# Ledger of designs, part 10: designed miniproteins, single chains, continued (3)

Each design is a single chain, and the fold is of that chain. pLDDT is the mean over its residues in the fold that is shown.

## One batch from the design tools (miniprotein)

Design m8318
Fold by ESMFold2-Fast:
Structure m8318 (fold): chain A 67 residues (1-67)
Amino acid sequence: AAALQAKADGHRALAESHRKLAEFYEEMAKKDPENREKLLEISKKHRELAEQHEGDAAFYERALAAR
């Protein structure tokens, strides 16, 4: 039980971190036209990682809910 909660919480924290990084790189892209394409690509990768971790968190949360 506790181990599944820890995994769910860990993936939730990673998803939030990647979403914040994606937003950071999107804002940097607005200020740096020379590197815009590269910054947007990095942002997209962080969005994909956030989505993956959200899915993993949901999987562990569902396992906890299955009583």
Scores: mean pLDDT 85

Design m8319
Fold by ESMFold2-Fast:
Structure m8319 (fold): chain A 74 residues (1-74)
Amino acid sequence: DIDEGVKEVHLATGLSVLKNNFQNASEAKQREMIRDFLESGLKAGLSEQTIRDAVLASVDASVQELATKVLDEL
C-alpha cells in the first residue's frame, strides 16, 4: 500500500523525467522510457486510468501516443 500523496509525487516525478529526457532520445529509447514509467507506476499502485489521465494532461502528443500503445499491452 502507498499513501495518496505518494502516488501524486510518483506521477509528477516520472512525468518530469519523461519530459526532460524524451526529446533527446531515439524512438527505441523513447518506447523503453515510456514502458519503464508505466510499469513503475503500475507497480507503485497507480491505476491505468490515473496514468493515462496524467500522461494525456501533462506530456506532449508523441509521449501520449506511445504511452497509450504501451498501456494497451500491459
Scores: mean pLDDT 69

Design m8320
Fold by ESMFold2-Fast:
Structure m8320 (fold): chain A 80 residues (1-80)
Amino acid sequence: SRSDLADQQMANARHIHQEFLRETDPLIRDLYLMGLSATLVVLQNMAKRAQAEGDHDLASKLQMKAQELAGLISTLRAHA
């Protein structure tokens, strides 16, 4: 389901977050941030589509995941 895919994307994002914290190469850290930023755009677009389709429960869940990911990205940018 779309919800299961979003959960998988969040699990992958949390894994990348942990890899970023262990990485010393600034180029690889930048690539991780780019990947997380791309995932954020996907989650935001999925939330907008769910809202447009009238699936308010899915839209709310996707918006919450997008907010969590945005917070993770903000934290990593503060450490860059």
Scores: mean pLDDT 84

Design m8321
Fold by ESMFold2-Fast:
Structure m8321 (fold): chain A 70 residues (1-70)
Amino acid sequence: SKKEAEELFAQADQARKRTDGMVKKLLDEAKKNSSDPQKKKQLEEQAEKTREDGKKVVEELTKKGRELEE
């Protein structure tokens, strides 16, 4: 179970890194569209949704990993 827990924690870390990269890319694109307020807002909203969705995935993987350590 410890090896399976470590794999889940590794997956959680990968999901966090992927989410952070996607959020950064969306916010960088929003900055490039500073002259278009509507596009900027859409990209910022997409970044926030991506962050929330990613947080849920990380939390679920972390919970499963902790249960396997018990």
Scores: mean pLDDT 85

Design m8322
Fold by ESMFold2-Fast:
Parts: C-alpha cells; sequence; structure tokens
Structure m8322 (fold): chain A 99 residues (1-99)
C-alpha cells in the first residue's frame, strides 16, 4: 500500500544515512506526529524515519507549514545527538520552503 511504501522508503533513507536515535527520541517523534494529527508509523522505525514518513504526507497535502515544522523537529533531534551540521542542513531545508 501507499502507507507501507512510505514507511519502507523512510526506513531505507534512514539506514542509508546510518542514523540511529534513542527510544526517547522515537517517543518524541511519535508525540510530535500525534500532536499534528498525523498517523504514527511502525515502532521499529528510527525517529528520523518516523518524521520523514510524516514529511511525505505533508508534501502530498502541499502543507508547507507542516513540512517546515517536521524539518525543524528533525533539526532538534540532530542537536540532541550533537550533530550540529545535520541540524543546520535540516534548518536550511525548512527555510527554503515556500509559505
Amino acid sequence: SVLQTREETALEITKSLGLKTTEKQKEEADKFLEEKGLPVPDESLDAYAKLLYGHGIAVENEDYELQKEILEKMAEIAEEEGNYELAEKFRKMAESLKK
């Protein structure tokens, strides 16, 4: 299904980047998605994969504000890991989005 394909794509991207997050960061991603009214993907997905899944839905819905909020959340998680370079990349992506 489209839903399953999005989750699989997000997981593949996250694995390719070698990104790993804590259970707390996964819970933070789940809470963020729930607060935005988005479906929470499979619990086995990394926090970035969960947020990328939500980003895909925001892109399909042409919800630029939600896309920006998701990228900003990914930047926050990257900062929590001490990956300031990755955080800056996500913030630049968010800043490039049209309102």
Scores: mean pLDDT 75

Design m8323
Fold by ESMFold2-Fast:
Parts: C-alpha cells; sequence; structure tokens
Structure m8323 (fold): chain A 97 residues (1-97)
C-alpha cells in the first residue's frame, strides 16, 4: 500500500521538524535564564535520543521520549503547540511534491 510509505515519510519529517523547533526553544530558554544549564543538558540529551529513534524509525521509542520531554519541560501545552507547527510544516512540504 503506497499510502503507508507516504504516512511514514510525513511522520519522519514531522518528528524531525519537532526536534529542530524544540531544540531552538530550549536554547532560547537557556539564553534567557529560564532554564538552568543542567536542565538544558538533560533536555538536549533526550532530544539526541529522539533523533536516533527517528533515524531508526522506532516510533514507540519516539512517543516515549516525547512524553519524557513534556515532563522535563513542565509545559505540555507548549510541546503540543510545537507538535502542531511541526505537523503543519511536514504537510506543507508533502503538498509540494
Amino acid sequence: MEEKKREEEVKELEEKWFVMLLSTHVMLLLKRGELSEEEAKELMKLLDELKEAIKNKDWEKVEELKEKIKEKLGDEELVEEIEEIARGVALAIESLK
């Protein structure tokens, strides 16, 4: 089914954009002093693990790591908003094919 390949490509693109957007946000919070250096290091470690899970297409591990990131940030609404933006970007890129 050709649709499954497209769905996986969209999901991979969505998760890659999610990591990039969230990494940028973590760096901005660190620069503003809203995150400690240790908190930023822990979040960046989880984001690196998330990048590896995405590369390996381990979608169960991706969801597990996203939940850990939500817990560490303490702002579930912000993470959900970043997920929505990442989804929109992935769908926009796919629409150009």
Scores: mean pLDDT 81

Design m8324
Fold by ESMFold2-Fast:
Structure m8324 (fold): chain A 69 residues (1-69)
Amino acid sequence: SARDALEEALRALEEGDIERAERAMAQLAVLTNLSSDPEAARAAALKAGLSEEEAEQLVRLMEVMQSSR
């Protein structure tokens, strides 16, 4: 599920496993039709059944992933 993919991405980042985090983010993008626009990504996450808190975590994760590249 989108929630499981988000949890996996966050856990991978906490462990410093960027490759695993990127794989989980790719899965999330497919499940949520993720946009590079943070506002659109948040709206898509909510439509995919994520909570408001989970949608905020997704947006924050996108920002972290962009910074680590």
Scores: mean pLDDT 73

Design m8325
Fold by ESMFold2-Fast:
Structure m8325 (fold): chain A 61 residues (1-61)
Amino acid sequence: MNLPEIVARIALKELEKNKDKLTPEGYAEARALAEALLTAPEEEVPALGRRFGAVVEAGKK
């Protein structure tokens, strides 16, 4: 298992844990970013990870 897949699995788990604390829009966007990490090249992981964190933060109720 490569680094992007590990990061994606962690991100998806954290999303499910905090689903009720996020707007439906924020949850959907964050999930799409986490799923993109499953197929992303390792070089794109830091940028996608930062965007995921920003979307989760902005999407809080």
Scores: mean pLDDT 76

Design m8326
Fold by ESMFold2-Fast:
Structure m8326 (fold): chain A 92 residues (1-92)
Amino acid sequence: MKKILFLYDSSNPLYHPSLIENIKKYFEEQGIEVEITPKEVNSVEEAKRLIEELKPDLVIYFSTLPAAPLYRYAESLGIPFIYFPFSFKKIV
């Protein structure tokens, strides 16, 4: 079983619990058994701590917080990192 750490922040309007189920289904369809652990983070330092504590096989970063320090940290540990660099603005 592969461990996926899904990091998000409360300011991200695109985060929804159904995203976890959709990601799990995607991996199951690829024949990969995964356990996804969603964690809310409010800082890059908190995210690094969670990566160190949980030692996941993959990090998915769904946040408006800076990704570069986390990407470099995950790379230094040999952990694959997926970043979603998008934000939603309600301008209407």
Scores: mean pLDDT 75

Design m8327
Fold by ESMFold2-Fast:
Structure m8327 (fold): chain A 67 residues (1-67)
Amino acid sequence: MRDLPGEDMLDEAARGLAELLETWSPTQVRDFGRVLVLSGRGDLARRIAELASPDVSAQLEAGMREA
């Protein structure tokens, strides 16, 4: 459990994105997860999945597995 300077901004961004993804279709959420991993942002995708609802998290994780 190491807190690094600047991690709070990533957590705030992940929370905002988790809330936004609740309004998206399951296909859009899955595609977004895949794009994040392919773009080298698997860290952000993982944090969003931890904060999102089970339905959004499941679709995001499915996209991450397709990468």
Scores: mean pLDDT 78

Design m8328
Fold by ESMFold2-Fast:
Structure m8328 (fold): chain A 87 residues (1-87)
Amino acid sequence: SEDEKAIKEAEEDLIKLGVEKEKAREIAELAYEIEHNPDVPKEKRERLAELLAEVVEENPEAFSMTPEQVRELILSLPELHKKAQAL
């Protein structure tokens, strides 16, 4: 499906930036859902914030930015894709 393609591309972009595969997939799925559904449960938004904090801590060279800036980058899939392609 079109949704699965977008999620898979975001997952692959995150992996190129140094994010572990399982974490990259969870982040891609959560980011896609949050971008496309305004009624996403608070627990899912909090889970994304938790994962982004871990990504920044584990990959400071690739993500020399705040967790809030990483969230904005990930929710802007075209910008995430550009960053991944530059590597």
Scores: mean pLDDT 79

Design m8329
Fold by ESMFold2-Fast:
Structure m8329 (fold): chain A 91 residues (1-91)
Amino acid sequence: MTVSAIVKKGELWEIVDSKRTDTRADTIAALREMLRKLKGYDEAVIVVRVDGTEQDARDLAAEVVRLAQEEGLKVEDVRVFGRTAIVTLKK
């Protein structure tokens, strides 16, 4: 699966980190690292793309929400499009 961290700079969105992961443990580790980096930004998005089902994307989106809250980030929006989940974060 793929995890990407995207930040808003003015009117543009820029990818600041992206990782491919094959295990749940590696995915969680990558998400924690990305979320810590995102604390420096006012608005950011985590995009996750799973190799499995839409339910796998929903489950991973819920995990991103949990990890973001643990890191002190506010979750503004969660959207799932097939195997892709997008979690919008603010300070």
Scores: mean pLDDT 83

Design m8330
Fold by ESMFold2-Fast:
Structure m8330 (fold): chain A 67 residues (1-67)
Amino acid sequence: SADRALALLVAYVRAFGVPRSLEELEALLPPEHVAALRAMDPAALLGYLRGHLPDEDAERIVALLHG
């Protein structure tokens, strides 16, 4: 589910920082979790991430997943 994908992504970023590429993100999360994050509305994803991460990290993640 998207909620699980978001929780795992937030935990990773808090520990290690934002992945450098989509390919790096795909290496650390199951394919179904990456697909769920990419299927989210970009504004909804950004809003969620801003509640849990610094704005700069949230914006970088949205750019990484949605271009």
Scores: mean pLDDT 85

Design m8331
Fold by ESMFold2-Fast:
Structure m8331 (fold): chain A 120 residues (1-120)
Amino acid sequence: MLTLEEIREFLRQAVDELVAAMRAAGFPDETVEALKAELDRIIDLVYERMEKDPEARENVQELVELFKKRSAQATPAERLRLAVSLIGALANMTVPESERERYEAAVGRFQAAVDAALAA
């Protein structure tokens, strides 16, 4: 089983990989940094939730393990889509209802940006 710190570092690494891919696709640094800041906040909320809730920890553990398994054999494009899906699932389980609209908008902007960058 992954430690809380290993899960947190893995999620941060996934965000960094997504950010690097968006920069490589030509997205403006200011746009990428703004979205990264919103996603980093989701990761911090996930970490806080896992510290207090063993069920949330188990669910996040399963999502991270599923992502690792799928991403190991995925193309770069598939890996980016998996990362966005993972972040969306984490936001849905951890973000308070009052903040949900803002975080869903941030995840939606990342999803749209990734889809645009990977469109043939």
Scores: mean pLDDT 73

Design m8332
Fold by ESMFold2-Fast:
Structure m8332 (fold): chain A 62 residues (1-62)
Amino acid sequence: MSEEAMKALMRAVKEALDETGADHLTPEVLDKAIEIVEKNIKDPKVREEVLATLRRMKAQLE
């Protein structure tokens, strides 16, 4: 994963935690992070790397 994708992932997760009021990773938090990434990341390469990672993390929690 690129440094840009890692930074984008970390920002999206932090934003999702703040929006949900959660203090840990849940499927709901990861769904919010996916939504944030889809709306805010315009670079297709960075977006796909971050989305793939978030979806994999969600699958592990389900």
Scores: mean pLDDT 81

Design m8333
Fold by ESMFold2-Fast:
Structure m8333 (fold): chain A 114 residues (1-114)
Amino acid sequence: MSEERRRRIIELTRRIVEAALRGAPDEELLALLRELDRLLADVDEKELPRLALESVGELVARGIKERGVEATRAALERLRALVEEAGLSPRARAFLGHVLATAEGILAIVEASS
């Protein structure tokens, strides 16, 4: 995978999570999810967990700080529902599964510490 493609996947994934946190309309999120699916077409499944970890970074912690735990959780649950409904490829669904699992892990750590 090219470094440019890797950067584009990370940036688009961050845009999706930020849009969900802002309460963006379903149509906006679905368009971004379909764009991500196209970018993931040739990506090896073995690269997906590391890409997901790099994509969520500090973004979930920032969402919690700015919007609170419950609002952040609700946004991630809504994103999960849209991922299931969007008709994405198995690869894109696997990648977004890793993204959501990582974000939920960060939420659990913050809740345990607060």
Scores: mean pLDDT 82

Design m8334
Fold by ESMFold2-Fast:
Structure m8334 (fold): chain A 70 residues (1-70)
Amino acid sequence: SLEESNKLADQGVENAKQGNLEQAARDFVKSLELDPSNEYSRQSTGNTIRNHPQGEQLRSLFLKEVLKRS
């Protein structure tokens, strides 16, 4: 649902801020699985990866999580 997708996107942002990058990646992937067209979720994921000090590590973990679920 949109509500669950938004909640997971917010959890992903919070986990990334706390340095919990593996959990952030899982939260963002699950958010986008629930609603792939959710612009808020897409922007939150992209902005977090782009602006985080460990953004490359987060991007790698995000890709691994996507591939694991594909």
Scores: mean pLDDT 86

Design m8335
Fold by ESMFold2-Fast:
Structure m8335 (fold): chain A 84 residues (1-84)
Amino acid sequence: SMEEEVRRIVEQVIEAALKYADYVGKKKKLSPEQTKELKERVVSAIEREAERLRAEGETDPEVIRERLEEAASQAIRDFIKENS
């Protein structure tokens, strides 16, 4: 179903974003606490964007994926800027 497809996209984007957050944390030598905060911020950003897209009635899986990936990327960029 469309709802199951959207849920899978959200789960896939979260998984990829958390893997990238771990990579960024190691490369930037973030503390364990900073890495945890980055991961929590990224998940929150993706979940918030997913809820917003649902409220807007967006049903295109490609658009949903792109918007969630952008939300994750922006959260990572903002966190690194604040912690650099």
Scores: mean pLDDT 88

Design m8336
Fold by ESMFold2-Fast:
Formats: C-alpha cells, structure tokens, sequence
Structure m8336 (fold): chain A 71 residues (1-71)
C-alpha cells in the first residue's frame, strides 16, 4: 500500500539522518585526535548535521506525496 511505502521511506530517511549524525560525532572525535581547531570541527559537524536534516525533510516530503496520490 501507499501508506506502507511511505512508512518505509520515512524510516529510511530517519536511519540516514541518524547515520549522518553518528558520522558527525566520529568526525569530531577523529579531528580532536588530529589536532584540528574547534572552529573547523564545528563547521565539519554542522555540515553533516545539515545534510541529515535535508535528507529527512526530503524523505518525509516524498512519503507525504505518496499518501496524497493514493487518496
């Protein structure tokens, strides 16, 4: 059903966001070990967090579209 497909898309988008958030944390940890500045670490982490937020928003929008088309 369209609802089932929408749920799967939303779940995948949430999983991708969580993976990007985890990557941000790992990037910060590795950057600290490499002696990178706090400003560089903040910028790198925020870029991954923003990509995660955009990924979730796109997935949720597609899920909503599938439900609307099935209505």
Amino acid sequence: SAVARARELAAEARRRREQLYAEAGKTIDQGIDDGRSPAELTQAGLALVQRGQETLARGEAEAARLIAEAS
Scores: mean pLDDT 85

Design m8337
Fold by ESMFold2-Fast:
Structure m8337 (fold): chain A 58 residues (1-58)
Amino acid sequence: MPEEELERLYQAVVERYQGQAITPFAIRRVADELGVPEEHYPEAERYVIERDREEHPA
């Protein structure tokens, strides 16, 4: 999946779950809604989680 599409997915997840924890389930729900193929879910989950951790360090 191109990085541009991964970043768009991240932005969509952040918009829907502002102020809430971003979970694998949340990412998959948004990915499914955006028509992301299931084969790309692991890549999408990893990208979004890593991106969120960089923005919101524990």
Scores: mean pLDDT 77

Design m8338
Fold by ESMFold2-Fast:
Structure m8338 (fold): chain A 59 residues (1-59)
Amino acid sequence: KDELLQRIRDALRKAGLDPEGERLWAELARKHGITREVAELAREAGHDRLADMLERVSK
């Protein structure tokens, strides 16, 4: 689990996300039940729009 979150963190720090990429990240996070964790990592990486989207889906 920690290894997966570290890989997601590294990918988000390197990624230049467009709206389509943000949507795909949100779908994957929702499918795996890790929307909250990915939202925190997205915010750390400066992807505030993706983080807001995932936080809204989490509740």
Scores: mean pLDDT 76

Design m8339
Fold by ESMFold2-Fast:
Structure m8339 (fold): chain A 55 residues (1-55)
Amino acid sequence: GAEFQKVLDSVDGLEPKVGKETADKARKAAIEGGEKGGAGEAYLAAVRAVSEALG
């Protein structure tokens, strides 16, 4: 739904700051999290992926 798309849009907006590789990992994590638990899980999965990639 709209909330899940907002998570993906946020990752797209973050790509210039974190790089394509980190953004791709966050996008994949958001999709997998969204399939498991909806938009909230997608958001948490994306945040975790970015945090793990940046240290």
Scores: mean pLDDT 80

Design m8340
Fold by ESMFold2-Fast:
Structure m8340 (fold): chain A 85 residues (1-85)
Amino acid sequence: SDQQAIAQAQALLDEMRRLVDEAEASTDIDRARALLDQVMALSRQLDDLLQQVSDRQLRHQYAVESVGLEMRALAAVVDLELASR
C-alpha cells in the first residue's frame, strides 16, 4: 500500500541519515568509503520503493533528500581524501 511504501521510505531515509552522520564523524577513510557505499545501496532501494508511491510531490521530496544525503556522504570521503595527501 501507499502508506506502507511511505513508511518504508521514511525508514530508509532515517537509516541513510544515521550512516551519513557516522561518515561525517569518521576519521578513517576506509570506514567513510564503506559508509558511502551503504548510503548508495540504500538510495537505490529507496528509488525502487518510490515507484510504489503515487504522490509525485512526496516522491520528489524523498528523492531530493536522498540525493542530499549521498552528497554529504561523498563530501565526507572527499574531505578525508584531501587530508591524506
Scores: mean pLDDT 90

Design m8341
Fold by ESMFold2-Fast:
Structure m8341 (fold): chain A 110 residues (1-110)
Amino acid sequence: KLSELEKVIDTWKESAIDAAKKVLKLTEKDEKERQKQFNYINKLIDETKKKVKDIVRDLVSGKISLSQAQKQIQDVFDEFISKIKSKAIQAELRGLNADLIRKIEEIFNS
């Protein structure tokens, strides 16, 4: 169960990185500035992944309830989105974030 949950979180990270990279290619024409923005967002994605994995470990160990885990993950995602200036990237990431919360619930209840 834990390994399956960690795998979907890893998949979320790859999807989030891909989404940010695609949006930046369309919206930022300066290559050096695009690379700086990408590096910043990639760092935020990695930090967010680590926080979500910690919450999921607490969930699987029985330390917190599913409702508590969902709230904590949503709070982590809200903070993550607040640090991103691009509204286009924010919109893409909100969709991926909501999908991950649903997948975690489905796997945990299976």
Scores: mean pLDDT 88

Design m8342
Fold by ESMFold2-Fast:
Structure m8342 (fold): chain A 61 residues (1-61)
Amino acid sequence: GPAFAARLLVREGGLAPEDARAIARAAASGATKEEVARQLRAAGMSERQADSAADFLLATR
């Protein structure tokens, strides 16, 4: 669920908890891969990391 995904984004992705929660909720609520990846990049992830993390979040919704 979004709470678990948010914890992974903080621990493994190094995101701020508020950014991680917002992005995990967006992915769970039907945001596209491009929208999720864009938000992850804005939060400080590289393009490669954001793409992989977006795929993971969308696969687990």
Scores: mean pLDDT 82

Design m8343
Fold by ESMFold2-Fast:
Order: structure tokens, then sequence, then C-alpha cells
Structure m8343 (fold): chain A 109 residues (1-109)
């Protein structure tokens, strides 16, 4: 079990690192994306992990929304787009503690 989880985590980490090189992902995005991919693979055999996967996804989406809002400050994007980013950030912050717990657990493997 633990050895299988570690292998899934390492495979997810390698895939995220390759993607990070192509799109300039931040270290936090790499951590959250790796945790999300690991949990999504694990949910195939343990559906009880779905809530944890959803929490990590919300945190990652919130982080990405914050980064896009910073870039949007230089564009003519409308107020509906701004409100969507603000909602994604708020939702991500609600799940930050659970996302941190997942990242810490997987990092310790």
Amino acid sequence: SAERIRRIYEEAAERVRRDAAAVDLTPREVELATALLTLLELTKTDPSLQARADAVRAALEGLRAKQLEEKRAATDADEAVRKAYEEAVRRGEEYEAEAEAVVAELRAL
C-alpha cells in the first residue's frame, strides 16, 4: 500500500515537473498538482479519498485564479471574470488546511 502510493506520487511528480518546465508553474502549483494527480489515481481504488482530491483541486484552482487576476490587472477583462477569480480564490482558501495536510503526508512518503 505505502510503496504503491509512493510510486504513484513519484510518477505524478515527474509528470508535473515536465509540465512545469513548459508553462512556468510555481513551486506551490507543482506541489498541489502532484498531490491532486496522486489522489485522483488513488480514488480509482479508494473512493473515500474523493473529498481530499476535491479539496486539493479547489486550493490549486484558487492559486491559479489569484495568479490570473494579477495578470488580468494588465488587461480589459470584464467584471464577471474578476468575480469568478475572487470566488475561486475564496473557495481555495476554505480548503487550504486540508490541501496542506495532503501535501505534507505525500511529501513524507
Scores: mean pLDDT 78

Design m8344
Fold by ESMFold2-Fast:
Structure m8344 (fold): chain A 75 residues (1-75)
Amino acid sequence: SMIDEIVKRSEERLSKMNLSPEARRFAEELLERLRKAKSIEEALKIATDAVLRNRRNPEKLRVGSEILKVIEEVS
């Protein structure tokens, strides 16, 4: 499915990023929510909400932004 492709590409990109343990846990939690998404629109909302709620944390912003890029590339 498109969701499986989004998750796979996001995992590959995030695995190459130098993230703190907190940001890595955030990335893993965000990927788990994406795996449960039923549509591209839901995946986009999950990633967008994560970015907006973490706008004061540069690492979590980068995680959310990379996932948003993947969603845009796949959709």
Scores: mean pLDDT 86

Design m8345
Fold by ESMFold2-Fast:
Structure m8345 (fold): chain A 93 residues (1-93)
Amino acid sequence: STPLTPEEARRREALLRIQALAARMYDAIVAGDEERLEEVRRRLREEEGLPEELVEELEEALRRYLTSPEEDREKAEEELAEILRRMAEVAVA
């Protein structure tokens, strides 16, 4: 087992934080909780330093996942994973 480099560790930590916020965003969308949704958008922008366009892309991907038929769910999950990966890279840059 090779230990993570400092750069890899920072990206992993950013990814875990962003995944937690994405899960909270998903729960807010499912609940129709606009106050919680705005809180998560703000945290992604202010705490993680993400541009508004990328936060909007995440929200759209989560809404697509929620409304996708079962046969399209795996593709929607792959798109979401790629967005989260890009967000983590931006957050540590």
Scores: mean pLDDT 85

Design m8346
Fold by ESMFold2-Fast:
Structure m8346 (fold): chain A 125 residues (1-125)
Amino acid sequence: KQELIDEAIRHLERAIAHAERALQYAKSTYDLTKNPNAKKAIEYLEKAIDYLRKALESARNGDLETAIENARKALEYLDKAIEYFEKTLKDTPVKTPAFLAIMSAGAARRHARRAIDLLEEALKQ
């Protein structure tokens, strides 16, 4: 049980790192383009990071159900951020930071999903 929780914590830490990297690319995209879709993606990424941090704290405290709930909320906001970055990517010639933001947010999403799966397995033990 504890090994699954420890692995989930590492995945949440990696999800936060990738989301923070996505946020940096997001801010670069907005600074270069002033695109309102990039601004919305920043807002959704900031919410996703907040929920990932809450999930991490809950997992560390052994509150696995709250950790899963917060991680699922983070996934919802990561999906919204990616949607708005895809809109930004279509509207601008400066595509590289928007593309990198999508890739980093996608990595955060995969790590958050893996953390949820591991925490759900831990709850069954």
Scores: mean pLDDT 89

Design m8347
Fold by ESMFold2-Fast:
Structure m8347 (fold): chain A 89 residues (1-89)
Amino acid sequence: ELEKLLEELGEVIEEGNEVIKKAEAGEISLEEAAKKLEELIKRGRELLRKARELAEKRELSPEEVARLVGAEIALIGLEIDLELLKKKL
């Protein structure tokens, strides 16, 4: 179900952004934030892989394409944030 995968991707991205916000606020350590982001990115990549496999089997609506592309861009952003965070460790 592509819709469920896109919803779960959105949740992973939102959780990743919350982890970054908490680290910036000093509510969690940079080490804890890095570990949480690594797990979220791993989960997000697996969800994206499954969504792409479904996308290859049928024609997507413009909305589905936009959501899938948006999720990929957001995951790349989280990966960049993780690498920047790791440089501070």
Scores: mean pLDDT 85

Design m8348
Fold by ESMFold2-Fast:
Structure m8348 (fold): chain A 71 residues (1-71)
Amino acid sequence: EKLEELLKKIRELMKEYGIEEEVIEILTLSFEKAYKAGALEEVIEGLPSLVEEKGLPQELIEKLRELIEEV
């Protein structure tokens, strides 16, 4: 329930920033796995690495963290 709403918001946010659909799918799958494992904070800690590897905007990373913290 909360997981599905979180993943929906994450997809919408990434689409707003023009992130490629393949990257969105990979990241949402990773978030789903982390949520089920209770390791969502580890994903948040790993988000800054995506700025350098995938060229994701820093502002997007900050907003993703906020969404995850709301759950």
Scores: mean pLDDT 74

Design m8349
Fold by ESMFold2-Fast:
Structure m8349 (fold): chain A 67 residues (1-67)
Amino acid sequence: DVVEKIARKLAEEGVIDSFDVVLLDENNNIIETLYTSKDVEETLKKLKEYQKIYGDQTAIRAHRAKP
């Protein structure tokens, strides 16, 4: 899964402070934040759980670590 690989890579590089699991509309706008964590593996687990409910409307938003 490309999303899982990208999320893990960003976490390994230390460029991300936290991840959100978000619900998107048809224009890819965030309508709700479903879950927030600093742990990429916990976030990916929650992404899969919410994808079973909301399907492709569920995504990960990464918050970059401040320089």
Scores: mean pLDDT 77

Design m8350
Fold by ESMFold2-Fast:
Structure m8350 (fold): chain A 67 residues (1-67)
Amino acid sequence: LTPEQEREVRLALTEIAVAVARNYLLKKGYDPEKVKEAADRVIERARAEGRPLTYSEVLKEIEELLK
């Protein structure tokens, strides 16, 4: 893979990580609307910055936004 293709794959994995984190937090009893807003913000930032996030980073970012 080229560096550009690798980045696109990693951004796609970030979106999958966000979906998994969203489902986990919903099971924990967080407000669905707030979780959706936080998840959407994390995806928007990752894409705008071109910076893929790991699952741990995604969870941390969403939890910070849910404070």
Scores: mean pLDDT 82

Design m8351
Fold by ESMFold2-Fast:
Structure m8351 (fold): chain A 113 residues (1-113)
Amino acid sequence: SEERKAELKKLIEEFQKKVVDILNKMAEAYRKGAPKEEIKKLFDEAVKTLREAVDKIGELTGDEQAAAEMRKLVDETKKKIDEAIDQGKYEEALQILSDTVIKLVEKAEELLK
C-alpha cells in the first residue's frame, strides 16, 4: 500500500513535469509564429503523454472504473484540441489541455486516499 502510493506520486510528478516541458515548448512555438503542423505535433505529444500516464495509473491501481473514466476524458480532450487547432484557436487548445491535466491529477490523487 505505501509502496503503491509512492509509485503513484512519482508517476504523477513525472507526468506533470513532461506536460509542463511540452507546454513551455508550445508557448515558445506560438510566440515565434511556428507553423500549424509544429504546434499540432506538440499537442499530439502532450496527448500521448496523458494516455501513457492513464495506462500506468490503471495498471498500478487496478481501478478499472477510474482508468476507463480517465481514458474517456483524454479521448474527448484530443477531439476538442483537434477542433480548436483546426479553427486556429491555440489558446483555447492550451486551456483544454491544462484543464484535462488538472482533472487527471485530481482523479489520480483520489486513488491515494
Scores: mean pLDDT 83

Design m8352
Fold by ESMFold2-Fast:
Order: structure tokens, then sequence, then C-alpha cells
Structure m8352 (fold): chain A 64 residues (1-64)
């Protein structure tokens, strides 16, 4: 869907540090950026947790 594509595009802007920080906090382990994006796109709960940790991403998605 167009919403999924916009979310994926915004998540591609995540730094490696942000990916590691979120994955360690939520999953207890580091995951790749591509794996994280796929997990978040399939889960509204994970997307909300991401916005809690990185609120600027919510604005990026709105701009897309």
Amino acid sequence: SIKEEKIRKALETLSDKQVDEFSEKVFGQKVSKEELINLIVSSDELLEKLFELFPELKEKIKEL
C-alpha cells in the first residue's frame, strides 16, 4: 500500500545507531535495518514504539 511505502521510505533514513538502539531495547538483540523495517511494517505496535523513541520519524512520514 502507499502507506507502507511511505513508512519504508522514512525508515530507510534511520542511522545504524538508531537501528541498533531500537532493536536492542525491543528485541534484546541487534537486527539488520532491512529486517527491522520488515518487522515494523508488519506491526503497528512496533511502529508506535519506534515513534516513542524517535518522534521525528512521525513528521518524516507525514511529509512523504
Scores: mean pLDDT 80

